# Ledger of designs, part 21: designed miniproteins, single chains, continued (2)

Each design is a single chain, and the fold is of that chain. pLDDT is the mean over its residues in the fold that is shown.

## One batch from the design tools (miniprotein)

Design m4698
Fold by ESMFold2-Fast:
Structure m4698 (fold): chain A 90 residues (1-90)
Amino acid sequence: MLPKLTEAEIERLFALFDRDGDGVITRDEIVAALTDPASAAEIMALFDTDGSGSVHWGLLFDLFQKADVDGDGTVDYAEFRAVLTKESAA
């Protein structure tokens, strides 16, 4: 179960993945954010609601695929927000 994220937290999380600031995220940008220790730590803090220190990276890629409705490998803010709000409400 994902933590209940606020709108500001969702915007912050999107900004962490959107390294180029172009308003869309790609699979490569997710990998880049997860390999940067500073952004990886912040992403873990937002997703690790159990305090276990473990985040399933497969879950993040699954969420990306769910948000990528067109299957073109890019996700905009509206798609990203919709997926996160559905998962946090479950």
Scores: mean pLDDT 68

Design m4699
Fold by ESMFold2-Fast:
Structure m4699 (fold): chain A 96 residues (1-96)
Amino acid sequence: MEEFEKKVEKIIDEILDKIGVPSEEARKKLKELWLEGIKEMPEEMKELTKKGIKLYEEGYEPAIVAADSVEEAEELFEKLKKKGYAALFIDVKPVE
């Protein structure tokens, strides 16, 4: 878990740097939401995110992606991979 978390945080920081989030507060909140979303995903989605981390390490550009199902996540992973992106999956919706 520790190595997975460190890799995820590094990738999130790189994405946020590229996006150019205008406020420190917004950046911090977005990072917390993305990191929590990745950690709280179902095991099958975490496996896809691990594949995304591997693609990132191979030189693919990282992308944070929301998906509502494993099937959608698998489709998005393959579509983004063809475009040179390493997809990391999150649930960004607040659970009511």
Scores: mean pLDDT 74

Design m4700
Fold by ESMFold2-Fast:
Structure m4700 (fold): chain A 98 residues (1-98)
Amino acid sequence: MDEIVELLKKASQEDLDEALEEVRKKYAGSTDPAVQQGLALVEELAEAARNGDTEKIKEILERYEKMKKYLDPETQAKIDEVINDFIELVKKKLEEKK
C-alpha cells in the first residue's frame, strides 16, 4: 500500500545512514530554501525509519502532501527531487544486497 513506508521498513540502519549521507553530500553546496526543506524531510524520514516508527513515516509524508497545495510548482519539484534521490539511494542499497 505505502510503497515508500515498506521500502524504508526493509532498509537497515546502515542503508538509511549511507543514503542520507549521499543525499547530504549531493546537496551540500545548495543555498536553495526548497532543497533545505527537502533535506529536512529526508532527515526526519530516515530517523523515523531507523526507529521502526511506521506511523511517524506516514505522518511526515501526510504533512508534506498537505503542504504541497501551498507551494509553487518549482519549489514542490525541488523538494520532490531531494526526497526521490533519498528513496532511490535506499532502493539501490537494498538491491546491492540481493
Scores: mean pLDDT 80

Design m4701
Fold by ESMFold2-Fast:
Structure m4701 (fold): chain A 87 residues (1-87)
Amino acid sequence: MPSLEELEEAHEKLEEDAEVLAPQLSPEQQQRVRELLEELRENLNDPKVQLLKLGEIQLILAEALDTEEAREYAEKIRKKIEELEKE
């Protein structure tokens, strides 16, 4: 499992990635990413919540890119989320 510091660094990187992609995100997608980042910060002690919320953010960002590679990546993320939710 990643350390608390590693999780915080991962959150910072996601915030940077979201800022870079912000012009390609709808207002609703931008709001959802902000909400998910806040939930990640509030649930640092829950690994399952961390993985699910990180996956949701990555999925939103990948769907916003609208490339074939991003669509393939989004499909992989969806499958990982489904597996985590089944447990």
Scores: mean pLDDT 72

Design m4702
Fold by ESMFold2-Fast:
Structure m4702 (fold): chain A 133 residues (1-133)
Amino acid sequence: MLDELRALLQQAQELLQQAQQLVQDAIEQLRSGTMSLEEAKQKLQEAQELVDQAGDLLAQAAKLADSISPQVKETVLEALQLVNSAQSLLDQAIRYLEQGDRDKALTYAEAAQNLIQQALQLVQQALQQVDQL
């Protein structure tokens, strides 16, 4: 059970790290004007798929943590809430890129990046909590 919980959290962490890099790249290249709106949309769509997969893994981790540690479960559920919010913000960013609204797309992408970063910190905290059990 602990090894399975650790594996789910590690997989979620890897997916969120990949998503963060895609979002960061899209933000920086959109700001510099070196990336087309279509290329930025593709990167944000790839990031959204990774965030969605991470959310599924965190939901499984929370269910497993329920029988192991209430503290780990609470930390994982907080990370899951941030992941779900980040997914919604990525949806908005993609929608604004489709409309050609670069400024709004950047605002929502930056907000999503901040939530992904916070979720990563909570997943790292949950992993540390699991290692102390």
Scores: mean pLDDT 90

Design m4703
Fold by ESMFold2-Fast:
Structure m4703 (fold): chain A 89 residues (1-89)
Amino acid sequence: MEEIEKLIEKAEQAMRDGDAETAAKYVSEAVRLLLLHDGFPEKVAEKAAEAAGETAYRLVKEGRDPSLAVITALAVALAVATEEWLKER
């Protein structure tokens, strides 16, 4: 959990610096680790992490608030993970 929190802090710092690529990388890594820790399958975690990273990248490029960008990316990750979980038997 603390490792995930550290990744989110690094993502927020990258967002404040306007570094969308680095922010997306850290958000993606944090989401992947979070979902794997919560027992989601690797395929689900990877797809959700990719979606979260893409969302964070877009929002940073749009100049959105870093905290809002993180919350939105995490919400997208949860929605994608839930949809994929329902498709897996």
Scores: mean pLDDT 83

Design m4704
Fold by ESMFold2-Fast:
Structure m4704 (fold): chain A 85 residues (1-85)
Amino acid sequence: SALQEKVDLMASSVNLMLESARAWMEKQGASEADRAKLEATIKEVNEQVKELKDLAASGASEEEITKKYQEILRFLAASIREIQA
């Protein structure tokens, strides 16, 4: 369905952001502690993406799915800013 395709694109976009963050951190020579914080963030984001997919599978509205996606993006952005501070 169109909604399922949209959710798959949302998940793919998040995965690209996570890969970009990991690659950036490797280039900067980040500490083991900062890398561990990023991996913890990646684990949490992956769990949130699973919840997003579960919401779509359970027949949640497009509005509810979009709000969950925005929450994931805000969490990821905040976590990356904190690690980079």
Scores: mean pLDDT 86

Design m4705
Fold by ESMFold2-Fast:
Structure m4705 (fold): chain A 68 residues (1-68)
Amino acid sequence: SMEELKEKLKELYKALKEGNLKKALEIARDMSREYSLEEMREALETLPLSEEDKKKVLNALETGRLLS
């Protein structure tokens, strides 16, 4: 669901903020198995994050997809 996707994006953002790159990549990899990059991007745009933070999350998602 869209709500579940948004919660996973928030968890990824928290891991990135904490500097836990291992956890961030594991979350991003798991998400890439369930969601397309387009769906994740669209959900990310709805979150109240700065443009800089959105780019950081998007970069992690793209990396996770490559590792899937």
Scores: mean pLDDT 85

Design m4706
Fold by ESMFold2-Fast:
Structure m4706 (fold): chain A 55 residues (1-55)
Amino acid sequence: STERRVRTEAEQLLAAVRAGKLSVAEARTLLDMLREDHPEMAAYIDEVEAELAAL
């Protein structure tokens, strides 16, 4: 499903930042694009962005 795909993609971005493979700024840009493509998931994506900001 779209929801499962978006959650998996957002989780992979967060994991990549935690692993030092992606910057917080790069991950935020990708999450913003994901939010624009999937506005129905905006609330979830905003929670992931808040987690990134807390790193």
Scores: mean pLDDT 85

Design m4707
Fold by ESMFold2-Fast:
Structure m4707 (fold): chain A 90 residues (1-90)
Amino acid sequence: SEIDKHIKIVRDFVDQVVALLEAAGLTDLAARVRETGEYLIEKMKTMSYDESLEMAQLFISALIAHLARHAPELTEAVRALAEKALEEMR
C-alpha cells in the first residue's frame, strides 16, 4: 500500500528528528515530537492517499517552523531530513 510507504517515511523522519533532539539534550521536546508523530501516523491510517500526503507535508512544515524557534541550531539538519522525506513520498 502507498499509504503504508508514507507512514513508514513519516515514522523514519520522526525517529531521526527525535534522535537529533535527544542527542542535543532536548529530551522534553523530543518526547513532544514523538507523541505528535505517533498521533499523526494513527490518523494517516484512516485517510486517503491525498489527505495523508497533505497532512504529512503540513506536519513537516509546522515542525520545521517550531524547531526554528526552539532549537535553531538543528533547523538545517531537520530541513534536510524533511526534504528527503518529502521527495521519497513523491
Scores: mean pLDDT 84

Design m4708
Fold by ESMFold2-Fast:
Structure m4708 (fold): chain A 84 residues (1-84)
Amino acid sequence: KRISVAIAVATAVRDYLVNEVGLDEETARKIANEVLRTFLETGDPEAAAEKLYEMLLQAGVDEDTARKVAERVKEMLESALRAA
């Protein structure tokens, strides 16, 4: 369940970053992989979202967009976990 949620989020994050945020695929893949890794290591949606936010800022995404993306990803993780 946790692994499936993390994989789904990583896929959605990568697609979102490429299609809506405008990041190149390499950067999006790197960020998605780090977010997935963090979630698998901690089991914490908040930790994964915080990692995403920081990586987005480092990739040159503005703070407003980075915050919205991180919030969306955290919501996706929490919703998937609640859905059971």
Scores: mean pLDDT 76

Design m4709
Fold by ESMFold2-Fast:
Structure m4709 (fold): chain A 80 residues (1-80)
Amino acid sequence: MLDQLTTELNFHLGNVVSDMNGTPSNMDKAYSDFTSFVNQLLDIVNSSSSNDLKGAGNFMLQLHYQTFKKYYEELKKKKE
């Protein structure tokens, strides 16, 4: 369900943000790991969900990915 997907994404994003803040040298790894995670969730959403859930799931995953990418770019700029 969309609610569960949002909760799981927020939990995973929280872990990635924690890793980036605790060890700035891990920023590139955190970005790569999150990208891989989003791609895995996209495959799951597209393989097993209803058409309505596929649309909502893809939208939510893309939104979270763009939000994380923006955060990563801003954090990387601050580190420089």
Scores: mean pLDDT 65

Design m4710
Fold by ESMFold2-Fast:
Structure m4710 (fold): chain A 105 residues (1-105)
Amino acid sequence: EREEILEKVVEKSIEVLEEIKEQIIKEKKPLTPEQKRQLNGVLMTRAVLRAEGATEGAERIAEKIEEVKEALRDEEEREEIERREREAEELVAAALAAGKRPSIA
């Protein structure tokens, strides 16, 4: 809702993704459990931004996620990220659908 808050959220998400990308390039290792947790947080943030209509911010994060995927050496890890991205969008959509139901007991 507040443009300033949304912009800060997008910038922080991009910063996290850039740090992950730099570590992948520098170390040429698969994602650590810590990096996977950070990435999952960013995927949830993107799903929420899309659901809230902050499409431009969501697309900026999506572009940086693609750069992270390209930096990964293991295709299976890239496929796992895509799977988690879909799961995050489904979870956010389900939560919003539950909140919008006119006849909740």
Scores: mean pLDDT 75

Design m4711
Fold by ESMFold2-Fast:
Order: structure tokens, then sequence, then C-alpha cells
Structure m4711 (fold): chain A 83 residues (1-83)
């Protein structure tokens, strides 16, 4: 179920529906466990201006970068993608 929220968040982000995508990643944090919940937290924290953690989750960093670009924070998105 939490994995379904992650997939929905990815789909919404690809469609440019960034606010809705972020709400689904918040659901991943709330209802997920282990690595999935940690990945969701990385996306939410980075999208809200948190510092990316190197080597933790490549897929979460890629999604966070897409959300940052959608919000006009292109410089921070480039930094996240290089981790």
Amino acid sequence: MAEDYWKKGEELAKEGRYDEALEYFKKVVRYGYGNLANDGKVVVDIANGGEPVPGRSKRANELAAKLLEGYGRKEQAEEVRKL
C-alpha cells in the first residue's frame, strides 16, 4: 500500500502535478516502513529545503530534484542530482 503511494507520487511528478506528488510522498512517510518511509522522508525534506544526504537514496534524490525544478528552485535541484 505505501509502495502504491510512492508510485502515484512518481506518476504525478512526471505529469507536473508537484503539489499532489508531494502529498503522496507525505503519505509514504506516514504509512510506510523501513527504506520506503526513509525514501519518502528524503523527498519531502529536500522539497521543503532540507539538505540532501549523500549515498542514501538515488531514486529519492532524483524525485526531490524534479519537485525542486517544478517549484523554480533549479540551482538546488542540480545540487541534489549530483549526489
Scores: mean pLDDT 75

Design m4712
Fold by ESMFold2-Fast:
Structure m4712 (fold): chain A 77 residues (1-77)
Amino acid sequence: LEEKAEKLLKEAEESKDPVEAGLKYAQAGFYYAKLGKYDEAIELYGKAAELFKEADPELAKAFEEAKKLVEQEKKKS
């Protein structure tokens, strides 16, 4: 999982397409959350939301909600 998350993060950083980058940031955030790395997951979902803000505001909201759920999970841990 960690190698998969790191690869997705690198691909997101190298992507010239904000939609592709945003999707890869969100996928990396999902894997970091599964690893219990909540701070990294929160940051990555935040980046995904920002990248989709103009292109797809509803998807940006979905990533903000995912970020909020990870923040709640961190408080339980």
Scores: mean pLDDT 80

Design m4713
Fold by ESMFold2-Fast:
Structure m4713 (fold): chain A 79 residues (1-79)
Amino acid sequence: EEEERKRRQERLREVNKLISDYYEDFANKIREARAAGDTEKLNEIREQKKKFDEELSAVLKENPYDVERIKEVIEKFKK
């Protein structure tokens, strides 16, 4: 029981780091698209982030410790 709690805390930290790193990638892509004047690409990135936020939120609400599913969501939108 105590080990399971500690394991959940470790998973939560890993999840938060993965999410944070991916949001930094989005911020960089948005800056690049703006610098290039590519409004179509900028809108595409924003829509992808919105869909990512929706899918991520659903996974976190169901199981915030499921690192594997969260990694799958990130990989899906990393393309």
Scores: mean pLDDT 79

Design m4714
Fold by ESMFold2-Fast:
Structure m4714 (fold): chain A 95 residues (1-95)
Amino acid sequence: KIKVSEIQKEILEAIKKVSPKNETVIPNSKVLDVLKELGIEASWEEVEELAKKYGVGNWPFYLGDHFLKIVAELRGISFKEMMSNRTIEVEIKTF
């Protein structure tokens, strides 16, 4: 079982590996490299369409919620569902 908190941690670690001096902002050219570190196969077209969907008209985009939403969609879950799973794991599973 992979917990949602582990996915979020993997995203941050992947960003740090790909862009260690810009942990809060990632260059567009490195977005696919970050996804590859997460084991996600995606095209630039798919990533750009998701960025447009989440209200980013211009690149680069800020990391955090925006990138988490893109990763959640590529993993087949919504950002809201990702947040819901985090709450359930804290309250129901204790750890």
Scores: mean pLDDT 60

Design m4715
Fold by ESMFold2-Fast:
Parts: structure tokens; C-alpha cells; sequence
Structure m4715 (fold): chain A 75 residues (1-75)
């Protein structure tokens, strides 16, 4: 299974709750990935390449805001 690094940048005025951070961690783990870094402005995760589809929409659902940038990189 090919893993990719996904970097999601959020608007600087976004403050994630602890509940939202845990929901994001659970989302990534359920998709077979892991969180590398999680801050109020940036999410970095390793996920299976196939699990990238729909991931931005689920992050938007959990955070309530649309990402400024979603970057996908091979590892």
C-alpha cells in the first residue's frame, strides 16, 4: 500500500477544539493513516494514497471550515 503525506493548511483565525483534534486523529486512523503533526493551523498526516479521496471534505465537516491548501506528496 502506497502512503502519501497530506498537509492541510487552515485559515489563521481557526481554533480547533480538543474534540475536533481527536475526531481528526480518529478519521486519519480509520483510513489506515497516522497523524504526524496537528496544530490549529496545519494538519500533517500519512495516509494510503487511495484514502486521500474525500479526506478534505471530511476535514471540512469536522472543523467547519474549508482548508486554504491541501498538499499531497509521495513518501
Amino acid sequence: MELVRVTVKLPKNVKLTDEQKEALRALIEERGGRILSLTDTEIVALVPKEAVEGLADEITRITGVQPLEVRVEPV
Scores: mean pLDDT 81

Design m4716
Fold by ESMFold2-Fast:
Structure m4716 (fold): chain A 109 residues (1-109)
Amino acid sequence: MEVKVTVSGTVTGETRGRPVTGPIEPVVMDGVGKVDNKTYDATITFDGVTGEGTLTVTDEKTATITAVLRTPAGQPGARLTLTLTGDEYMPSYMWKEMADGGRVEITVK
């Protein structure tokens, strides 16, 4: 099943020793699949930088992701905290794959 998912959140951390902290503008993504109200492994790509994280379903429309990005220099430094909100009430379905979120791409195991 398919839903529209709004992804928003923050980036906190540093690159080359300089702090980079700020909001991520809301992005709407297409979500497909089923959610069992449990924790999932997630791979997140933000501005072309990939990181691993954990997705936790909080209710029938909402989930959170926390992830640590690899920097281009190979050091982990940037941290993502994302909130995912479905546009419809779907207690059995939210996502399995999410695509084409502009700056943010999410794959859920």
Scores: mean pLDDT 63

Design m4717
Fold by ESMFold2-Fast:
Structure m4717 (fold): chain A 102 residues (1-102)
Amino acid sequence: SMSEKLREALLKVLSEEEAEIVLKAFEELMSKHPDGKISKSDAKEFLKEVFPFLSDEEIDELLNKYADENGELDYEQMIKVLVEAAKLEKKRAEEARKELLS
């Protein structure tokens, strides 16, 4: 399933608890878009809620990379976005922690 594919990919980057949070959010996103088409606008709103350390610029760059010519993402492209977003989130959260300790 798409959920199993996402879980496996996320567990390489995130803890089990963090991966479950992202997975549940993705399952809710899929239920809201049963036709498998997610606009860049809806995807951006979703990413901002799930990954609070990502900038608008980083989110826009990811969505532009994986969106089709109609400005939409399918579930497989969204999984790619979520994996890259999770990697960036982890990096940005670490940078924020180091700033507080300096």
Scores: mean pLDDT 84

Design m4718
Fold by ESMFold2-Fast:
Structure m4718 (fold): chain A 101 residues (1-101)
Amino acid sequence: MELREEVERLREEIEKAETREELEELFKRVSELLKKAQEAGDEEAENGALENRARILVKLGDLEAAILHAAVSLAAAKSAGDEEAARRFQELLDEIVERAE
């Protein structure tokens, strides 16, 4: 299965998820995808999985964990010189912070 296609598929499922049970199963699937992306060296799929993980935490109402995960991912992307990933994680962090206010 194409890892980047699975990232997008999971994002769609996360957006549609309405129950805690659905979100917990999606978190497990995102964790499995993250491991596969890391093993494959697919940095785009890895960053997508990390973003999906933070979005699940937002939906679960765990805003502090979501902020922490997004901020750590942003710092890692900046350290790696990945400007696209850094921009995506910054946008995500800004969205989460606005919800926490």
Scores: mean pLDDT 81

Design m4719
Fold by ESMFold2-Fast:
Structure m4719 (fold): chain A 79 residues (1-79)
Amino acid sequence: SLEELLKEIEETLAEATELLVEYMKKAGYSQETIDRAVQHVQDLLQWIKENVKTEEEARRVLEAERRIIEELKRLIAEL
């Protein structure tokens, strides 16, 4: 269902946010910059909930989030 996919998007984006925070801390970003980045991700989640209206669109968002997670893991490993 669309509701289940949107929940999975929220959970996957939460994982991506944790990895982004880890990456930014290791890369030497300030806490202020990290806090702004987290706020931008929260704003994006709200936009997704308001604008993603089909299961097909939700699946594409979820695929993109999973690719971002893999890239963040790669970037962290290279630090």
Scores: mean pLDDT 90

Design m4720
Fold by ESMFold2-Fast:
Structure m4720 (fold): chain A 85 residues (1-85)
Amino acid sequence: SMMENEKLAEEVLEKIKSTYNFNEELMKKIVELAKEKKDIELLEKILANPNPTLKQVEELLEYAKKKGDKETAELLEKMKEELKK
């Protein structure tokens, strides 16, 4: 049986693959980190918006910073810079 974090991460990754995503590789890395950290809330946020807008990336970044998740925050900062171009 898959754990909740593993099952949700798989669902999010499939949705990312099926949706055009400018930052697909960064999103995949964020999903893997959320899975490893068992961050169900982050996985659910990404599942709702698998191709996030700049505003949604900023909201995810605020979430990661409040949680003290520096690794996820660094990936979201990179995604934010790519979306600003």
Scores: mean pLDDT 79

Design m4721
Fold by ESMFold2-Fast:
Order: C-alpha cells, then structure tokens, then sequence
Structure m4721 (fold): chain A 103 residues (1-103)
C-alpha cells in the first residue's frame, strides 16, 4: 500500500501537483531517505511559493526538520526562519526552532 501510494503521488508530482510532491517528501522522510525527502519538499515549496500559497511555510518547516535530522543545524534554523517569515503562527517551526536554539 505505501509503495502504491508513492507511485500515485510520484505520477501526480511529475504532472506539477505540489500537494503530491509534499506527500512524497513525507513518505521518503518516514523511510529515513532524507535526500529524497528534501528533493520532493523542494519541488512542492517552489510550486507553492510561485502561487503565493501559505503551504510554502509548511514545506520550509519540513525541509528544516530534515536538515536537523541530518545534524545540519544552521541550515535547519535558516529554513525554520523562512517558514516563520511566511507564517509567524506556524507552531511546528516555532517549537523546532526554539528546541535547536535551547541546545
């Protein structure tokens, strides 16, 4: 079922659908495939950003989280700050940024 869902999202992401690229990013992240997760979150982010969509903030938060998991804390902080510049009320970006700054 997970692989079938990945195939579905991959076909739609190839068709330019940002939500499907976002879901692929989440599925790759769940598998611990952080490089693939970053690729699909970045595809989603560019599409949402070009439309002025608030979902751009969620993609920045997800990219920041993946960089934090890779130990790239400076990059993680930068992406959480980009998320908060779009949506100051993004609770995940706020919580994750506060945790990194508390260390």
Amino acid sequence: MLDEKMDEYQRRAAGGFPQDAHELGKLWEQQGKYEQALRYYEISRRSFESSGSPETAEDYTNIGRVYARLGKYDQAIAYYEKSLAIDPNNSDARANLAELRAQ
Scores: mean pLDDT 79

Design m4722
Fold by ESMFold2-Fast:
Structure m4722 (fold): chain A 64 residues (1-64)
Amino acid sequence: STIEEELEAIANAILDEALKIASLDKIREAIAKSEKLPEETVKKLNSEEAVKKKIFEILKKKYK
């Protein structure tokens, strides 16, 4: 859907900007703390693609 395409583009832009100033591990830690993610979920955020997908899921959940 158009909304999903827009949210995916936003998620990609957020991760791209964050990666200019922080490591993937630091970004993962920040997301885990902000969203109160369990350790098992955090372990799965082991790639840029996985982190991007998680940002997209968070945005989609908040959009309703």
Scores: mean pLDDT 83

Design m4723
Fold by ESMFold2-Fast:
Structure m4723 (fold): chain A 89 residues (1-89)
Amino acid sequence: SSAAEEMRKLLREFGKKFNVEKIIETLEKAIELAAQGKHEEAEKLVREELEKYLGLKEDMPEEEKEKKIEEFIKELEEKMLAWVEEKKA
């Protein structure tokens, strides 16, 4: 429980810092769904929010959507790692 609370706090602080609060809220909800065994619902929820946030068109090729989502996740991970590093310094 303490580890989950610490992760939630870090995610919320990150969301505020980089203006991705809605994405963080969606991730928290997806984690709850996954914990209930609702993995497909969790994946759909995250994917729909990311597609909306990135402005991806419904008619866009699936491969192009996947690439843009992967690129965004990579950038978000890099920003989070850099932010955590700066916070320690």
Scores: mean pLDDT 79

Design m4724
Fold by ESMFold2-Fast:
Structure m4724 (fold): chain A 79 residues (1-79)
Amino acid sequence: SQAADDAAIAEAGRAMETAKRYIELAKKGVNPEESIKQAEEALKRAEDAAHRLTNPDARDAILRGVEELKKELEEVKKK
């Protein structure tokens, strides 16, 4: 349903914003282990929400955003 997709999009969006915040904290060396863990958990929530979407364009857009954030997080983890 559209309401279910709208809710999943909102959930994924909030989770991605949480991930961005924790990736930024990890880059600055603020509790890096905990920040990395929180970012990983948030990205998993965004990915899970995207997989509940019935709209393939919306799902693919969110999954691309999650992949970009995962790549940024992996760069942080290498430091």
Scores: mean pLDDT 88

Design m4725
Fold by ESMFold2-Fast:
Structure m4725 (fold): chain A 77 residues (1-77)
Amino acid sequence: MEERKKKIEEMARDVLAQDRFFELWADEIEKATGDKSARELAKKLSERYLQDAIAQSEDPELFRETYEKLKKEEEER
């Protein structure tokens, strides 16, 4: 049944929320200090978190598709 798909969507939403946190964190650091390296670090942390989530997923391809779909929906808001 669709339990796997539901779990994948929940995990993808968690990864997306973490991505937003890293973006906000990097923006605040850059605004406060002018340090552009925070954005590169945030991108690396986001990538590592995503890779960990993909590795734990039962369906990595569906996970990636779900993550990309949710990311587009958030960008449109």
Scores: mean pLDDT 78

Design m4726
Fold by ESMFold2-Fast:
Structure m4726 (fold): chain A 69 residues (1-69)
Amino acid sequence: MKKEIEQVLEEIREELRKAGVPEDRIEQVIRAIRKQMLYYAEVQGLSVEEVKELARRMMKVVLRHLKEK
């Protein structure tokens, strides 16, 4: 699971870079998403596939939030 989570987080990092998000903000977002992924995997018992889908959904929420002041 950890390896699969890190692969998805790398994909998210690249998408945030393409969207023009600063590196400091990207690292904050990645840490927040990783924390949530671990919570859902360890506490809720979600599968690798479910955790990956959740990470992608969280990325979309973050991108929406970053457009608001």
Scores: mean pLDDT 77

Design m4727
Fold by ESMFold2-Fast:
Structure m4727 (fold): chain A 94 residues (1-94)
Amino acid sequence: MSLEELEEELKRLAEEFAKRMKEAGDDQEKIMEIFEETLERIKELAEKAETEEQKRVIATYLGVMAHEVAKLLDEEKKKEVLEKRDELIAEIRA
């Protein structure tokens, strides 16, 4: 996978994520579901990453999306989201 192809896939994922988040509104359970589905998609893309630059770009998109989710959640769910973000970033960097 080229860096350009990866960035296009991440952009599509981010656009779908933004739309779903807007539709979820204040629904904490739906927000968590969207985040978990997004983590699975990010993990699939990370498995295809061949370069450190590709891994960095994936980690950056994950960080932004996790931050957007965390802003809308209670403290316990926020902690869970940030912990899952950090675990996946560590896996991507390995």
Scores: mean pLDDT 84

Design m4728
Fold by ESMFold2-Fast:
Structure m4728 (fold): chain A 109 residues (1-109)
Amino acid sequence: SEAAREAARGAGEAAGGAGEAAKSAKGEEGKKALLYAAGAGVSAAGAAGTASTGGPEEDAGRMARRAGEYARKAAEYAEKGGGSKEAVEKALEGAREAFEAAERALEAA
């Protein structure tokens, strides 16, 4: 399904941005950002697996939405930890792409 593949791509963008934002941050807030980035990565891997195996669009959409939620939290904590503004903005953009693709995949289900 194209919708499932787009959900997986959006989730991947969210996870990538979250990881970069988290790595740019320091201290306890940076550690929290890394934990949320890891959550985004796991969700993105799940969405990719679903898309690759022809699994349901609704599963890919839910995983992409979860990746976006984690990426948004990773960006929040990265900003508090003095993270890169560019990396934080990229994480938030990835989260928005993940949410948009998730809605399309859930509607396709």
Scores: mean pLDDT 88

Design m4729
Fold by ESMFold2-Fast:
Structure m4729 (fold): chain A 90 residues (1-90)
Amino acid sequence: SEMDKKVKEITEAILKVILEAEDKGLYDEELGKELNKLGSEAETAADAGDEEAFKQYAEKIIQLLKEYGKRYPELKKVVDEAIAKIEKVL
């Protein structure tokens, strides 16, 4: 479904940021845990067909990714690419 594609795009965007952070030794446990939680909540909303809740969780993920890039400027490129990818599916 279209919602399944949006969930996949968001999940892949989050995973790319986390993997790059781990590779660079910049994994933030607090931010990473919250990103995973919001990703799961977005997937649950999508599975329920709740487009409004899905959008709210996606917007929270974008805000959290902006904070990750602010705390770790070395991740700015992968964070900006992740945000752009998520914004395209909203």
Scores: mean pLDDT 88

Design m4730
Fold by ESMFold2-Fast:
Structure m4730 (fold): chain A 80 residues (1-80)
Amino acid sequence: MEEELRKLGFDEEQIKELLELEKEAEKLKKEMEANPDDEEIQKKAKEFLKEVLKRLKELFERAGKKEWAELVEQVLKKAE
């Protein structure tokens, strides 16, 4: 994965940030899956996932990956 991200033009700091965002997203997904009927947990997890997606979009913009940033923005709009 790290080698593949480097091939795509991400630097070491950007790769580290991507891996951190992926860990945060996975934690939130597991929490949502463990508590499907808890509306408060679902709402909070969705808000945090939206924040992770915003950071991911900003990272892609900084990395010059405008097409990927646009895709993340579309996901954010659908999550509203």
Scores: mean pLDDT 77

